Designed miniproteins, single chains, continued (3). Designs and how they scored, part 75

Each design is a single chain, and the fold is of that chain. pLDDT is the mean over its residues in the fold that is shown.

## One batch from the design tools (miniprotein)

Design m10768
Fold by ESMFold2-Fast:
Structure m10768 (fold): chain A 96 residues (1-96)
Amino acid sequence: GEPLYDFIVNKANNYLEKGDFEKAKALYERILADAERSGDLVGVARAYLNLGKVYYKEGKKEEAIKYFQKAIDLLRKVPGSEELLKEAEKFLEEVK
């Protein structure tokens, strides 16, 4: 178990559901920075996907497309990430 990580992710999701986009972004940016430092490419892609979801819900279409595209580009290079790649591709189609 990773209680602090799970807490931060759940807190970010809670802020997103409540429409507190600035706090959701701040937490996902922290998750992104941690994944980048550890070389966790799947974690980086998940953070990009979640940032894209925040921008999409906020109504910022161009930023959402940017983050979904960053997630897709990264996941295409990672074997075994097909499910997450399909989720990112689906969100990109929905934003168009």
Scores: mean pLDDT 84

Design m10769
Fold by ESMFold2-Fast:
Structure m10769 (fold): chain A 78 residues (1-78)
Amino acid sequence: MEKLRDEIEAGVIIIKAAVISTIAKTNDLSEEEIKEMLEELERLEEEAKKLKDEEAREEALAVIRETKKLLEEKLKEL
């Protein structure tokens, strides 16, 4: 049961990060909007770190870190 719960929680985190990534790729974001998205990704990263299943945690963290890198690159291009 715990492993399934962590897999579901990781899936929700991954979907949220994917939505942020899609918004970043499809919109001309302001510096403030990018910073707000980075803050949300930081919150998602803290939630992912709480996952007990190592595989689920690692997968969620990988997606979050990739999305953070995308936003940081966008911020530098402003």
Scores: mean pLDDT 83

Design m10770
Fold by ESMFold2-Fast:
Structure m10770 (fold): chain A 77 residues (1-77)
Amino acid sequence: AAANVAAAQAALAAAGAALEAGDTESARKYIDQGAAHLSQVSPVAGLILRQEGTAALDAGDAARLRAMADSLRLAPS
């Protein structure tokens, strides 16, 4: 549980950094990894992360991906 949330947080932070570097393929891969980790806690939470993460990627919004990572530090559901 806690380890999966920490792994999802790290993946979202890496996705934001990749997107800032213009590496959309790595950003997508990190979003998928984060969703997979969060799915071990809740399949619904994993699905939401994937949907919100891909929306941020499509918008080119690295700040949104970093905000999502920060939210995972502060908010056990």
Scores: mean pLDDT 79

Design m10771
Fold by ESMFold2-Fast:
Structure m10771 (fold): chain A 72 residues (1-72)
Amino acid sequence: SEAEELLKEGKYEEAIEEYKKHPDDAKAQYNLGIAYYKLNKPDEAAEAYKKALELDPNFEEAKENLLLVKPE
């Protein structure tokens, strides 16, 4: 998708705007978390990873990244 290409190119702010259009997509919310984390916004990244896990509880990468940005 366009958003995934933006993320791969390091265009994190543009990727965030695109992923925000897909609130019910677990992968989009996970990638939103990655983009926030790359911009040094760990609290916003944590919220996006939590949303990804709410949409897909078996999303291992989202769970692992959530622990990295908000350790227990």
Scores: mean pLDDT 85

Design m10772
Fold by ESMFold2-Fast:
Structure m10772 (fold): chain A 65 residues (1-65)
Amino acid sequence: GSHNKEENIKLIEESLKHILEKAEELNVDPEKAREFAKELIERAEEMTPEEIDREMLRFVMSQAF
């Protein structure tokens, strides 16, 4: 894979880890968070790090409220 894809996957995995650690506080379903991260990883090669960060934040906001 490309360096960009590998870095993006790592960013998604690190973000998922933080979300899962705070899932109860954020009122986020851990299974939904894992499913969303998996879908995002499939698109990781086509995205910028900024787009990944925005998608993860949008997911958390949509689940918490």
Scores: mean pLDDT 78

Design m10773
Fold by ESMFold2-Fast:
Structure m10773 (fold): chain A 68 residues (1-68)
Amino acid sequence: ALENLKNLKYLDVSNNKITDFSPLAPLTKLEILDFSNNNITDVSPLADKTDLTELILGNKNVTDISSL
């Protein structure tokens, strides 16, 4: 269950066919997220994750999330 992951700091969901970030909304402690090679078109659910310091897209890291 997602409540067991609420303290998760690193999540790698790369190389999946994920289209929706809403299941990640409870993960407020995420510091590093890798969702490269997914079908995500909307990253707005990540805008309120203030602990997030690194977002990995494809083979490039985005460390400045102020643009989300």
Scores: mean pLDDT 65

Design m10776
Fold by ESMFold2-Fast:
Structure m10776 (fold): chain A 68 residues (1-68)
Amino acid sequence: GKVFLSGIPAGAEPAIAIDLAKEFPEFLGVAVDAAARRAVVEFGSEEAAKAAIKYIKEKYPQVKAELA
């Protein structure tokens, strides 16, 4: 499953990626566009992607997270 992130605070991209890698065993990778404040995060399942969206909305309410 893939999650599209937007509205990432400047310089927060590495911290978000590290948090997701620590919290989610099905974390496969992340592609970051720091200039656009966007990222695409890939997980081994759609269920893991949905759980990650809930986690991001709770911990980083300023970030928009949606299923890609």
Scores: mean pLDDT 79

Design m10777
Fold by ESMFold2-Fast:
Structure m10777 (fold): chain A 67 residues (1-67)
Amino acid sequence: MLVLRYNPKVQDEKTIKEAAEMLRKAGYDTSVEEEDTGNNIEVVLDGRKVLSVPAGLSAEEIVKGII
């Protein structure tokens, strides 16, 4: 399972949910969690942080950073 962890103080919830929906349509079982991740979106795969993407990107740019 893929988890997108985001800081709601710096990342718009609508954008992160849209990115998660795009990933689900691409075949990735994706969920979203609020966490104090600083200025980044943390990408967690099967309980392990695999990468970080900067906050403030579009949904399309977030997805490009992951796949």
Scores: mean pLDDT 83

Design m10778
Fold by ESMFold2-Fast:
Structure m10778 (fold): chain A 62 residues (1-62)
Amino acid sequence: AEEDYKKGRELMGESKLDEAIEYYKRAIEQAPDYKEAWRNLGEVLYNLGKDEEADEYFAKAK
C-alpha cells in the first residue's frame, strides 16, 4: 500500500497520469482507509475533468 502510493506520487511527478492512477488504486485495494491515496487519486481525476468522480474520492479521503 505505502510503496504503491509512493510510486504513484513519483509517476505523477513524471506526468505519467495513467500509471499513477494504477498505483493509487493498488494502494486503496490493499488499504481502503489510506486517505492520502484517495485524495491524490481524486486530484488526478479532477485534473482530467471528472469532477463528480473526483468528489467521491475526496469524500473517502476525509
Scores: mean pLDDT 78

Design m10779
Fold by ESMFold2-Fast:
Structure m10779 (fold): chain A 64 residues (1-64)
Amino acid sequence: GPLEELRRLFEEQGRPQLGEDVVEQIKTLPKELQEPVARRMIELVREGRIDEALNYLEEQLKKS
């Protein structure tokens, strides 16, 4: 699923611990937000916009 894909993307970028931390943070969100947030982060990470992906996650965590 999207969370597993997101972990793999961070591992491929040489940042496996960051990937694990991000996935655990997403799991603290309401269940209905977890997949949409993970999918948006996948898009940003694939575009090399890692800082924007992390800022997006921080914003989602503050709203929840």
Scores: mean pLDDT 86

Design m10780
Fold by ESMFold2-Fast:
Structure m10780 (fold): chain A 68 residues (1-68)
Amino acid sequence: SDEEILEEVKKKIEEIYKKSKSVEEFERQATELFRELFEKYPNLPDEYEKELLKLYMQKLDELRKKEA
């Protein structure tokens, strides 16, 4: 289901965040994850895509603050 896809991708974003040593590494790995997601699930609801992007931006901001 779309909900299972959403939860799995959220988990992957969290794992990438925890393992990333820099903002650049996080951006690189998250960008690849999103590319694969959009290729596999072109009909993913817009609401889910927006929710995943919000999580990504939140984690990106958190990493930037840690490096400041």
Scores: mean pLDDT 82

Design m10781
Fold by ESMFold2-Fast:
Structure m10781 (fold): chain A 72 residues (1-72)
Amino acid sequence: SEELRRVLEEEMELGVREVDLAVRKVVLEKELAKTKDEKKREELEKEIKRLDEEMEEVQRRIEELRRRREEL
């Protein structure tokens, strides 16, 4: 059905975004581990926190779509 296709396409798009955010977080965590400057560390920690918040939102949306798909 068209509805099932749209839900699956959105799930796939969010899944790709989840992977991208996870990769970006790993890169920033590695940069943070190498960084000695306090101002740069604070900037990196804020960016990591922002990524964590975005990842949590993406995960909530994926779970919502999975539930909707089960009802189809």
Scores: mean pLDDT 87

Design m10782
Fold by ESMFold2-Fast:
Structure m10782 (fold): chain A 81 residues (1-81)
Amino acid sequence: SSRDRGLLILFDFDGDGTISKEEFELVMKQLKKYIETGEYDKSFNEATLDALKALADKDGDGKIDEEELEALKKELEKFVK
C-alpha cells in the first residue's frame, strides 16, 4: 500500500523492503526525544522525523501522546526483520 511504501522509504535506503532492528530502535529513540524535547541527533534528517511525527499524530491536534507513539511503533515493527 502507499502508506506501507512511505514508511519503508523513510528507513530503507537499500530498497530491500525491510527495516533492520538497529535502524528501527535508533529512529524510534530519536523520534521520542524529538517529540519530548525538540532535540535530535543532527545526523538524522529532520524531514524524516517530521514525517514520522505527522504519521503518529492521528488526531491532527499537533500533540503526540504515548498511545499514538506506541501505535506507530507497532505499525513499524511489521517491517522489522
Scores: mean pLDDT 69

Design m10784
Fold by ESMFold2-Fast:
Structure m10784 (fold): chain A 81 residues (1-81)
Amino acid sequence: DDLKKKAEELYKQGKEAAEQGDLEKAAELFKKAAELAKKAKDYELAAKSYLAVGTVYDQMGDSEKAQEYYEKSYEEYEKAK
């Protein structure tokens, strides 16, 4: 599945951006990973990607956005069952 492979690659790029301290780029890459994972119906990868977005927003000090993406992550985990 090309969408799933692309989502996994974007997730990896998001992790690399976060490790380099580029938190805005990391959030963007993790959001793209989540959207492609949802299109691929890989709800576990979508949940993991939204969790990563939330974590990045917490690191940026945006606790309200972090909570929004933690909620999106939970919704995707519920679909993965």
Scores: mean pLDDT 88

Design m10785
Fold by ESMFold2-Fast:
Structure m10785 (fold): chain A 55 residues (1-55)
Amino acid sequence: MEEKLKEISELMKKLEENPSVSEEEIRQAEREVTRHVVLGKYDEAIEVVKKLLEK
């Protein structure tokens, strides 16, 4: 669990540093990640960020 939360945090930093990702996309990803984390769906949260980084 702790390891997955750290991975999500690191991926979110990469997303914020990616010039191809808009501020709105980052905000939307933050909401989706938070929702998945609250539901205990850490793998789904990770996938949300990875999908945006595939740009």
Scores: mean pLDDT 78

Design m10786
Fold by ESMFold2-Fast:
Structure m10786 (fold): chain A 60 residues (1-60)
Amino acid sequence: VGVIATALSDYTGSTSIELSLKKGDKIEILKILDGSTVLAKNLSSGKEGLVPASILKVVK
């Protein structure tokens, strides 16, 4: 399974490939695309998409 992170803030995706999330949502990181963007799944909504890495905090 992927790495689990929490959302540090609300984020609204502006395109169909971007993931919308709320502060405190549990996010599974599926793939790191570059230093600023990850492919992730929002475990609260079940949706997948691209998210800025800067708003995620990895949980141990």
Scores: mean pLDDT 78

Design m10787
Fold by ESMFold2-Fast:
Structure m10787 (fold): chain A 68 residues (1-68)
Amino acid sequence: SIEDNLEGVEAILEEFEKHRMYTPSAIAYLEDMIDGLKRMKEESEDPELKKRLEEIIERAKRLIEQAR
C-alpha cells in the first residue's frame, strides 16, 4: 500500500542514520524510487491517490536533502 511505502522510506532513512549509509548508490536508489512514484502519479486518474503519492514524494525528497 501507499502507507507501507511511506513506512519503508522512513525505515530506509533510519538505517542511513544508524549505519551512515549516505553513499552515492544509496542516494541513487532513493532517487529512482521517487522517479517511479512520480510516474505512478502522472499515469493515475485518481485524485486521492495522486495526493497521497505527492505527499510520499515530498517526504522522500526531504530525506534525500538531509542525506546530502
Scores: mean pLDDT 69

Design m10788
Fold by ESMFold2-Fast:
Structure m10788 (fold): chain A 71 residues (1-71)
Amino acid sequence: KKEEADRYLEKGKQSLAEGKYDEAIENYQKAIELDPDNAEAYRNLGIAYLKKGKFSEAVKYFKKALELNPE
């Protein structure tokens, strides 16, 4: 479960670095489906939405990331 989630997280990071924001979002969403407590996946999903200019979605996912990892 976590190993598969981590693979999707890494695919999302690669897509984000390449400017493929929709692919990044899909990979991060799969990562959180497999590991719903993954604060890093929610944070990166927020970044991907921010890059697309989807500010409301970005704020939503950043808040979720902070709830999961406030420290």
Scores: mean pLDDT 83

Design m10789
Fold by ESMFold2-Fast:
Structure m10789 (fold): chain A 60 residues (1-60)
Amino acid sequence: SAAAERLGRNVRELALALGLSEEEAEAIGKFVEETGDGLRAGERAREAGLSPLAVGAARM
């Protein structure tokens, strides 16, 4: 949905601002777009082996 895509973009920008790599920021943004929920995206990021900072970015 448009709302999930917007949330994913915002989380990607936040992740980059926090100093995460382009690759990690893109991955967490996509998980947020797919789930429509930052908490669920954070769970997927953790299971995918992304850094704790990437997981935290999805929840902010």
Scores: mean pLDDT 79

Design m10790
Fold by ESMFold2-Fast:
Structure m10790 (fold): chain A 62 residues (1-62)
Amino acid sequence: MPSAEDVAALEAALAGMRDPSLSPEEAMALYREKKAEASKWSDEERAKRYAELEAELKALEA
């Protein structure tokens, strides 16, 4: 069961992989913003989003 923190971490990682020039400060700002948004969601909504992000991250890494 992914938490808001798990969702935010994947979104930040995905952004960093998409833009290698992304600064640590920008990555942290995105993480905090996404964590705050995900914390408002239901467990089902976080699980769906996490699965989507995990699939995208894996595809980009490959």
Scores: mean pLDDT 79

Design m10791
Fold by ESMFold2-Fast:
Structure m10791 (fold): chain A 58 residues (1-58)
Amino acid sequence: MPLSPFMEEVVKRAGISPEELLEMALTLSAAELAERLGISRPTAARTILEGGAAVLES
């Protein structure tokens, strides 16, 4: 699945794989994702929404 530029930046900043980011976005809450990756809650919420959209586009 091609990632959006936003999701690519989250992957680079977190130092994780795109696959791992998508798994976390689908399984964790925005608060848990924000804490786990050290990002803001709005950024985590956007990551979850874009992760879900990427799965649906496939």
Scores: mean pLDDT 76

Design m10792
Fold by ESMFold2-Fast:
Formats: sequence, C-alpha cells, structure tokens
Structure m10792 (fold): chain A 76 residues (1-76)
Amino acid sequence: MEELLLEAAEHARRLGEAAAAELEKAGKPELARRVRELGERAAERIEEAARAGDIEAARRVMAEADAELERLADEA
C-alpha cells in the first residue's frame, strides 16, 4: 500500500508540472505557479500519509487537491 501511495504522490507532482507548463504557454504564469504549488503540496502530504500507513489521510489529501484544482480551473 505504501508503494501505491508513493506512486500517487509522484503522479500528482507530475500532473501539476504538466498542467503548469501548459498554463505558462497560455500566458498564465501566476495560475501555473499556483497549480505547481498545489501538486507539490499534495505530493508531500500523500508521502507523509504513506509513511504513516494512513490511507484515509491520503484519500482526504487527494479529495482536497481535486477541489482546489476545480476552484483554480474556474479562475482560469
């Protein structure tokens, strides 16, 4: 389970970077920075939950990140 959660953390980080790169190309560097920061924070929190074996904490972090991404998309 820890290995799967660590993969989820890495995936979150990579998605944040990819989305940020596209936003920078679109001329939205402030939004790109916020998306990159969101991905990194989510990855760190998922990694912490993985080390603790806390699946529920990891699930909450993922849900919170999804909600934040929805909010940022509305600002774009």
Scores: mean pLDDT 78

Design m10793
Fold by ESMFold2-Fast:
Structure m10793 (fold): chain A 68 residues (1-68)
Amino acid sequence: ESRAIADEVGDRLRSLGLSDDVVQVARHAVEKLNFTREQADALVERVGRAADDRAALEVIREAAQEAE
């Protein structure tokens, strides 16, 4: 379910050292847009490559727009 996937994304992003703000925004996007597990995995990988929290937030915004 989308909530379980959102929780898993949040845990993985926290493990990568991202801020709570980034984690919450990513979880919200995954849950609200009903990301599939494949979309969520791709999001975590893209966000994990971001240089900082600002870049991570931009990646999440782009992924959310792609999912709509």
Scores: mean pLDDT 81

Design m10794
Fold by ESMFold2-Fast:
Structure m10794 (fold): chain A 70 residues (1-70)
Amino acid sequence: SLTNLQQAVLLIGEGERAFREEKYEEAIEYYEKALELLSTLPESNPLAQALREHAEEKLKEAEKKKKEKE
């Protein structure tokens, strides 16, 4: 569980890096993977909840940017 949380943090960081490089499809993949890992954690984990909210927001931003390029 804690290892999954650490992995999710790293994946969000990789997604943010891809987003800055305008690699929106790669950013989306990283954020989706982070959310998948976070979904395995207990709902009572406040850090997991905060990371889910952050990753969902970042995913939405990346999807919007990808559509603007299509």
Scores: mean pLDDT 85

Design m10795
Fold by ESMFold2-Fast:
Structure m10795 (fold): chain A 90 residues (1-90)
Amino acid sequence: SATQKRAQELNDEGKRLMLQGRFEEAIAKYEEALKLDPNYSEAWTNLGQTLMLAGRYEEAIEYYEKALELDPNNVEAQANLKATRALAGL
């Protein structure tokens, strides 16, 4: 649908901003994508990764857990959740 396509475009823009180190702008784009498609597991994973890079470990953990609730076989979210818990001293 047009809504799903727009969510994908916002997710791709977020990924571009994250790779540039523009973490707060990336977070905003992922949040916009997730407002359009809350079941978009990849966008939850990317939001978590960006929050982890920004040092916001508790929020990152919550969003990786959300990604895994939607897609339990998301290997990237599984690995990043484990790594982020270790960084948080958990």
Scores: mean pLDDT 91

Design m10796
Fold by ESMFold2-Fast:
Structure m10796 (fold): chain A 74 residues (1-74)
Amino acid sequence: NDAARAGQGAAEAGAAAGNAAAKEYGLRSFIHGKQGDYQAAAEYGRLAAEAGGRSGGARTGGWMAFQAGKKEAE
């Protein structure tokens, strides 16, 4: 699903940037998205985006996970 895919992207971008917080939150967004827990996937996506800051990929992937998770949870 879109939330899981975006969360995985945020985790990979966070890892590449050496940003442990963005990596961890992106991974949690991916796991919750895979489980169909879109509310948690959205929240962890938001946290990944905030932790990613200027990392670009982590920020973008986190916001995409937040938006996709929010839309699926509604």
Scores: mean pLDDT 77

Design m10797
Fold by ESMFold2-Fast:
Structure m10797 (fold): chain A 68 residues (1-68)
Amino acid sequence: SLLERAEEYAEKAVEAKKKGDYETAKKYAFLAGKLASEAGRNDLLREASERLDDEELNNYLILGAVEA
């Protein structure tokens, strides 16, 4: 489902950030935002933003949500 994929990509973005792989984190943040928005789940977008806790990654999350 879009919901499960959004959660998966949010988790992958968080893990990529922990590893210092910001390019991968940006890609997954964008995908998480897009899928969360397509699923109509603004609560997931907010939760992902809080978990990422990073201004640049949150910008990519929002860009994904806008592109949905």
Scores: mean pLDDT 84

Design m10798
Fold by ESMFold2-Fast:
Structure m10798 (fold): chain A 103 residues (1-103)
Amino acid sequence: GAAGGAAGARAAAEGAGRGAGVRGEASGNTGTITGVSGPGGAAGAATAADLAGSGSGLSGSASGATATITGTNGTGGANGAGGAEGGRGAGEGGGTAATGVAG
């Protein structure tokens, strides 16, 4: 379970950062972080989202906020539910992904 969740989060985060490289047209930065079940999943999810956006290059830093954290069972997944920030702004709950409560 945990291994699968961590692997899923890495893969999703990697995809987000990769696509967000030079041209992060949102596709890469909207990458989904799924199954971050580590201790303080919110913190891990936030970190993965940050890596997805921040490591996405010069223009990906802002778009990184649109990285979706889905299935972050550390804090109850609220961070990912409508968590699309930056360009999307669908759900305010996504803002919590950037906060990343290490609980």
Scores: mean pLDDT 32

Design m10799
Fold by ESMFold2-Fast:
Structure m10799 (fold): chain A 71 residues (1-71)
Amino acid sequence: SVKKGAELAKELIEKYEKGEASEKELEELNEEALKLLSKEKELLEYFSQNYTKRIHTREAFLKALEELAKL
C-alpha cells in the first residue's frame, strides 16, 4: 500500500541519517517504496513532477506521509 511504502522509505532514510544504512540500501528500498506508491496514481504523478530519486527522496517520501495523513 502507499502508506506502507512511505513508512518503509522513512525508516530507511532514518537509518541512513544515523549511518546504519548504505546509499545502496537507500536506493534499493526507494525502488521498492516507489513500486508500492505507484498504486496511488496521484502521489506517483506528484513524485514524477517534483522530485528525483536520490536528491529529493527524503523530501518526496515525507510529503507522501503528509498527504496520507490527510486521508
Scores: mean pLDDT 58

Design m10800
Fold by ESMFold2-Fast:
Formats: sequence, structure tokens, C-alpha cells
Structure m10800 (fold): chain A 73 residues (1-73)
Amino acid sequence: SEEAQRLLNEGEKYLAEGKYDEAIEKFERAIELLKGVKSPLLAQAYLNLGSAYNMQGKKELAAEYFAKAEAIR
């Protein structure tokens, strides 16, 4: 959806700025909108959420979301 794409774009900007908590919030909202439908956007949201957790040192959470993204692709 257009809203999910907007949230992903906003989250990616926060991620680039090192604002990981703000990025996570945007990615989680995008995932909520995309739940139940396999799509490239949902895979991207999981990858981005995994990256944000990885940057916070939460390696186990990051691996979980990377696996969720791979399962969609």
C-alpha cells in the first residue's frame, strides 16, 4: 500500500540517521499494514527491522527478522 511504502521510506531515513527506535516504530507500523499478505514490501520491512535491531546489538532479534524476510522471498 502507499501508506506502507511511506512508512518504510520514513523508517529508512531514521535508520540512516542512527535513530533506531524511531526507525523500528515506522517499520513495525508498516508490518502491521502488510500482515497476512506475502509481498516485496513486507520482506523489505522485515529486512529493515532486522537491520535496526542489528545496529542496536540485538543479534538474535535481527536474525529472526532476516529469516522472516527470507521466508517471503
Scores: mean pLDDT 86

Design m10801
Fold by ESMFold2-Fast:
Structure m10801 (fold): chain A 78 residues (1-78)
Amino acid sequence: MEEVKKGEEAEKEGKYLEAAEHYKKAGEEAEKKGDYKTAAEHYQKAIEALEKVGDPSKLPEIIELSVKLLDAAVKIVL
């Protein structure tokens, strides 16, 4: 949960790019552990943080995270 704490701290400081990186890493760590529900929640937070940045250059990363979120969500059902 270290990456989640860092993401939350970055959000409190308005550092949304750093928050997104930490949430993305937390999602990847949860996914490696087979915790797809937690992975989906963290990928969603990473997407929300990137949206708050408002940088169009981050749109490909938002799309990639959305695919990861969908994959994790499907694995919760299976």
Scores: mean pLDDT 82

Design m10802
Fold by ESMFold2-Fast:
Structure m10802 (fold): chain A 64 residues (1-64)
Amino acid sequence: MSAEEHRAQGERLASEGFRALSAGDYARAAELFRQAATHYEKAGDLEAAADARGWADYAASLAQ
C-alpha cells in the first residue's frame, strides 16, 4: 500500500471505530482504532496515529 492508501484505510477504520463506539461496542471500537493507528503510522501521520491510539485506550476503558 502507498502512504495515501494507508491514510485512507486509517480514516475508514477510525470512522468504523466511532460507529462501534456509538453502538456501545467498546471492544470492537478499541480494535478498530488500534488498526487505524497502525495504518496512520504507515502513512507517516504520527499525529493521527496518536489520536487513534487515544481513542482505542478510551474505548478499552469503557469495556471494563
Scores: mean pLDDT 87

Design m10803
Fold by ESMFold2-Fast:
Structure m10803 (fold): chain A 79 residues (1-79)
Amino acid sequence: MSEETKEKIERILNLVREGKFEEALQLADEFIAKSTDPKEQKLGRAIKAILQEALDNPDITPEEAVERIKEVIKLFEKQ
C-alpha cells in the first residue's frame, strides 16, 4: 500500500478506537470514491461493511471492529 493509503486507514482505525463509527464510515466512503485502484476500492468496501455492521450492532466493541479491519487489511496486503 502507498504511504497516503496507510495514513487514511490509520485515521479510520483511530476514529473506530474512539467509537466514532459514523465518522469512520464517512472516511471509508471518501477513500473508496478517491481510489482509482480496484484493490483499494475492494479494501475500502470491506472496511465500510465492518463499520456498517458496528453501527447496526451495539454489541460490537470498538476493539472488535479494529481487529476485524486489521484482518481485512492483512488479507489485502498479501495480494
Scores: mean pLDDT 81

Design m10804
Fold by ESMFold2-Fast:
Structure m10804 (fold): chain A 101 residues (1-101)
Amino acid sequence: GREAAEEAEEAARKAEEAKTGKEAAEAAREAAGAAGRASLEAERDPSEENREAAAEAGRAAARAARAAARTEGGREGAQAATAAGMAAAGAGFSAGSPEGL
């Protein structure tokens, strides 16, 4: 989980620094893939470490999606990153108690 979270954070930085929609979309897809992997690790081993990593990767993917959405060519990458980010965040919370907003 932790390695995937670090990969998602690096991809989010690339998306935010991107000068073109293509670069932003590619970075957002990287963040989406990393968040998906973190989510799977948290579901397979719902340890505190893996849940935290999944939530962190989800937040990074959401940032990458936002950056990609701001560039015309990045829309598909933004959608992929948003979906993966939500899945990773959900895995982090669902592995814990669903009570508590």
Scores: mean pLDDT 73

Design m10805
Fold by ESMFold2-Fast:
Structure m10805 (fold): chain A 104 residues (1-104)
Amino acid sequence: SLTQSPTSLTAKVGDTVTLNETASKDIKGKVNWFKQKPGEEKELLIRNTSTLVEGIDSRFSGSGSGTNFSLTISSLVEEDEATYFAQSLAEYPPVWGQGSKLTI
C-alpha cells in the first residue's frame, strides 16, 4: 500500500512544501507524482522518483528511496493549489496513494 502525508495542508504563495509517501514494501524507485485540479485529468510531474517531466516547472522536484519518497514544491504560486498523488509502478496494476490536498 501507499500512504501519503499530510492528507491536507495550507500554505502561502512563496512557501516551499514537501509531500511524503510511504510504501509498505520496497518499490525500487518506481514512484511517479501527479497533480490533479478539480475537473481535470491527472498531470504527470515526476517519473521514477526524481525525473522531472519535460515542460514541468523546475520548482517541482522528487526524491527518496526504499519505502520513503517526497515531492517538494518551491516558490508556491496560486496555480499549485491541487491534490497531489503518488503512484507506484513496482506491481501491476499500479498502486495509487490517497492524495495530498494543497490549499494556498
Scores: mean pLDDT 84

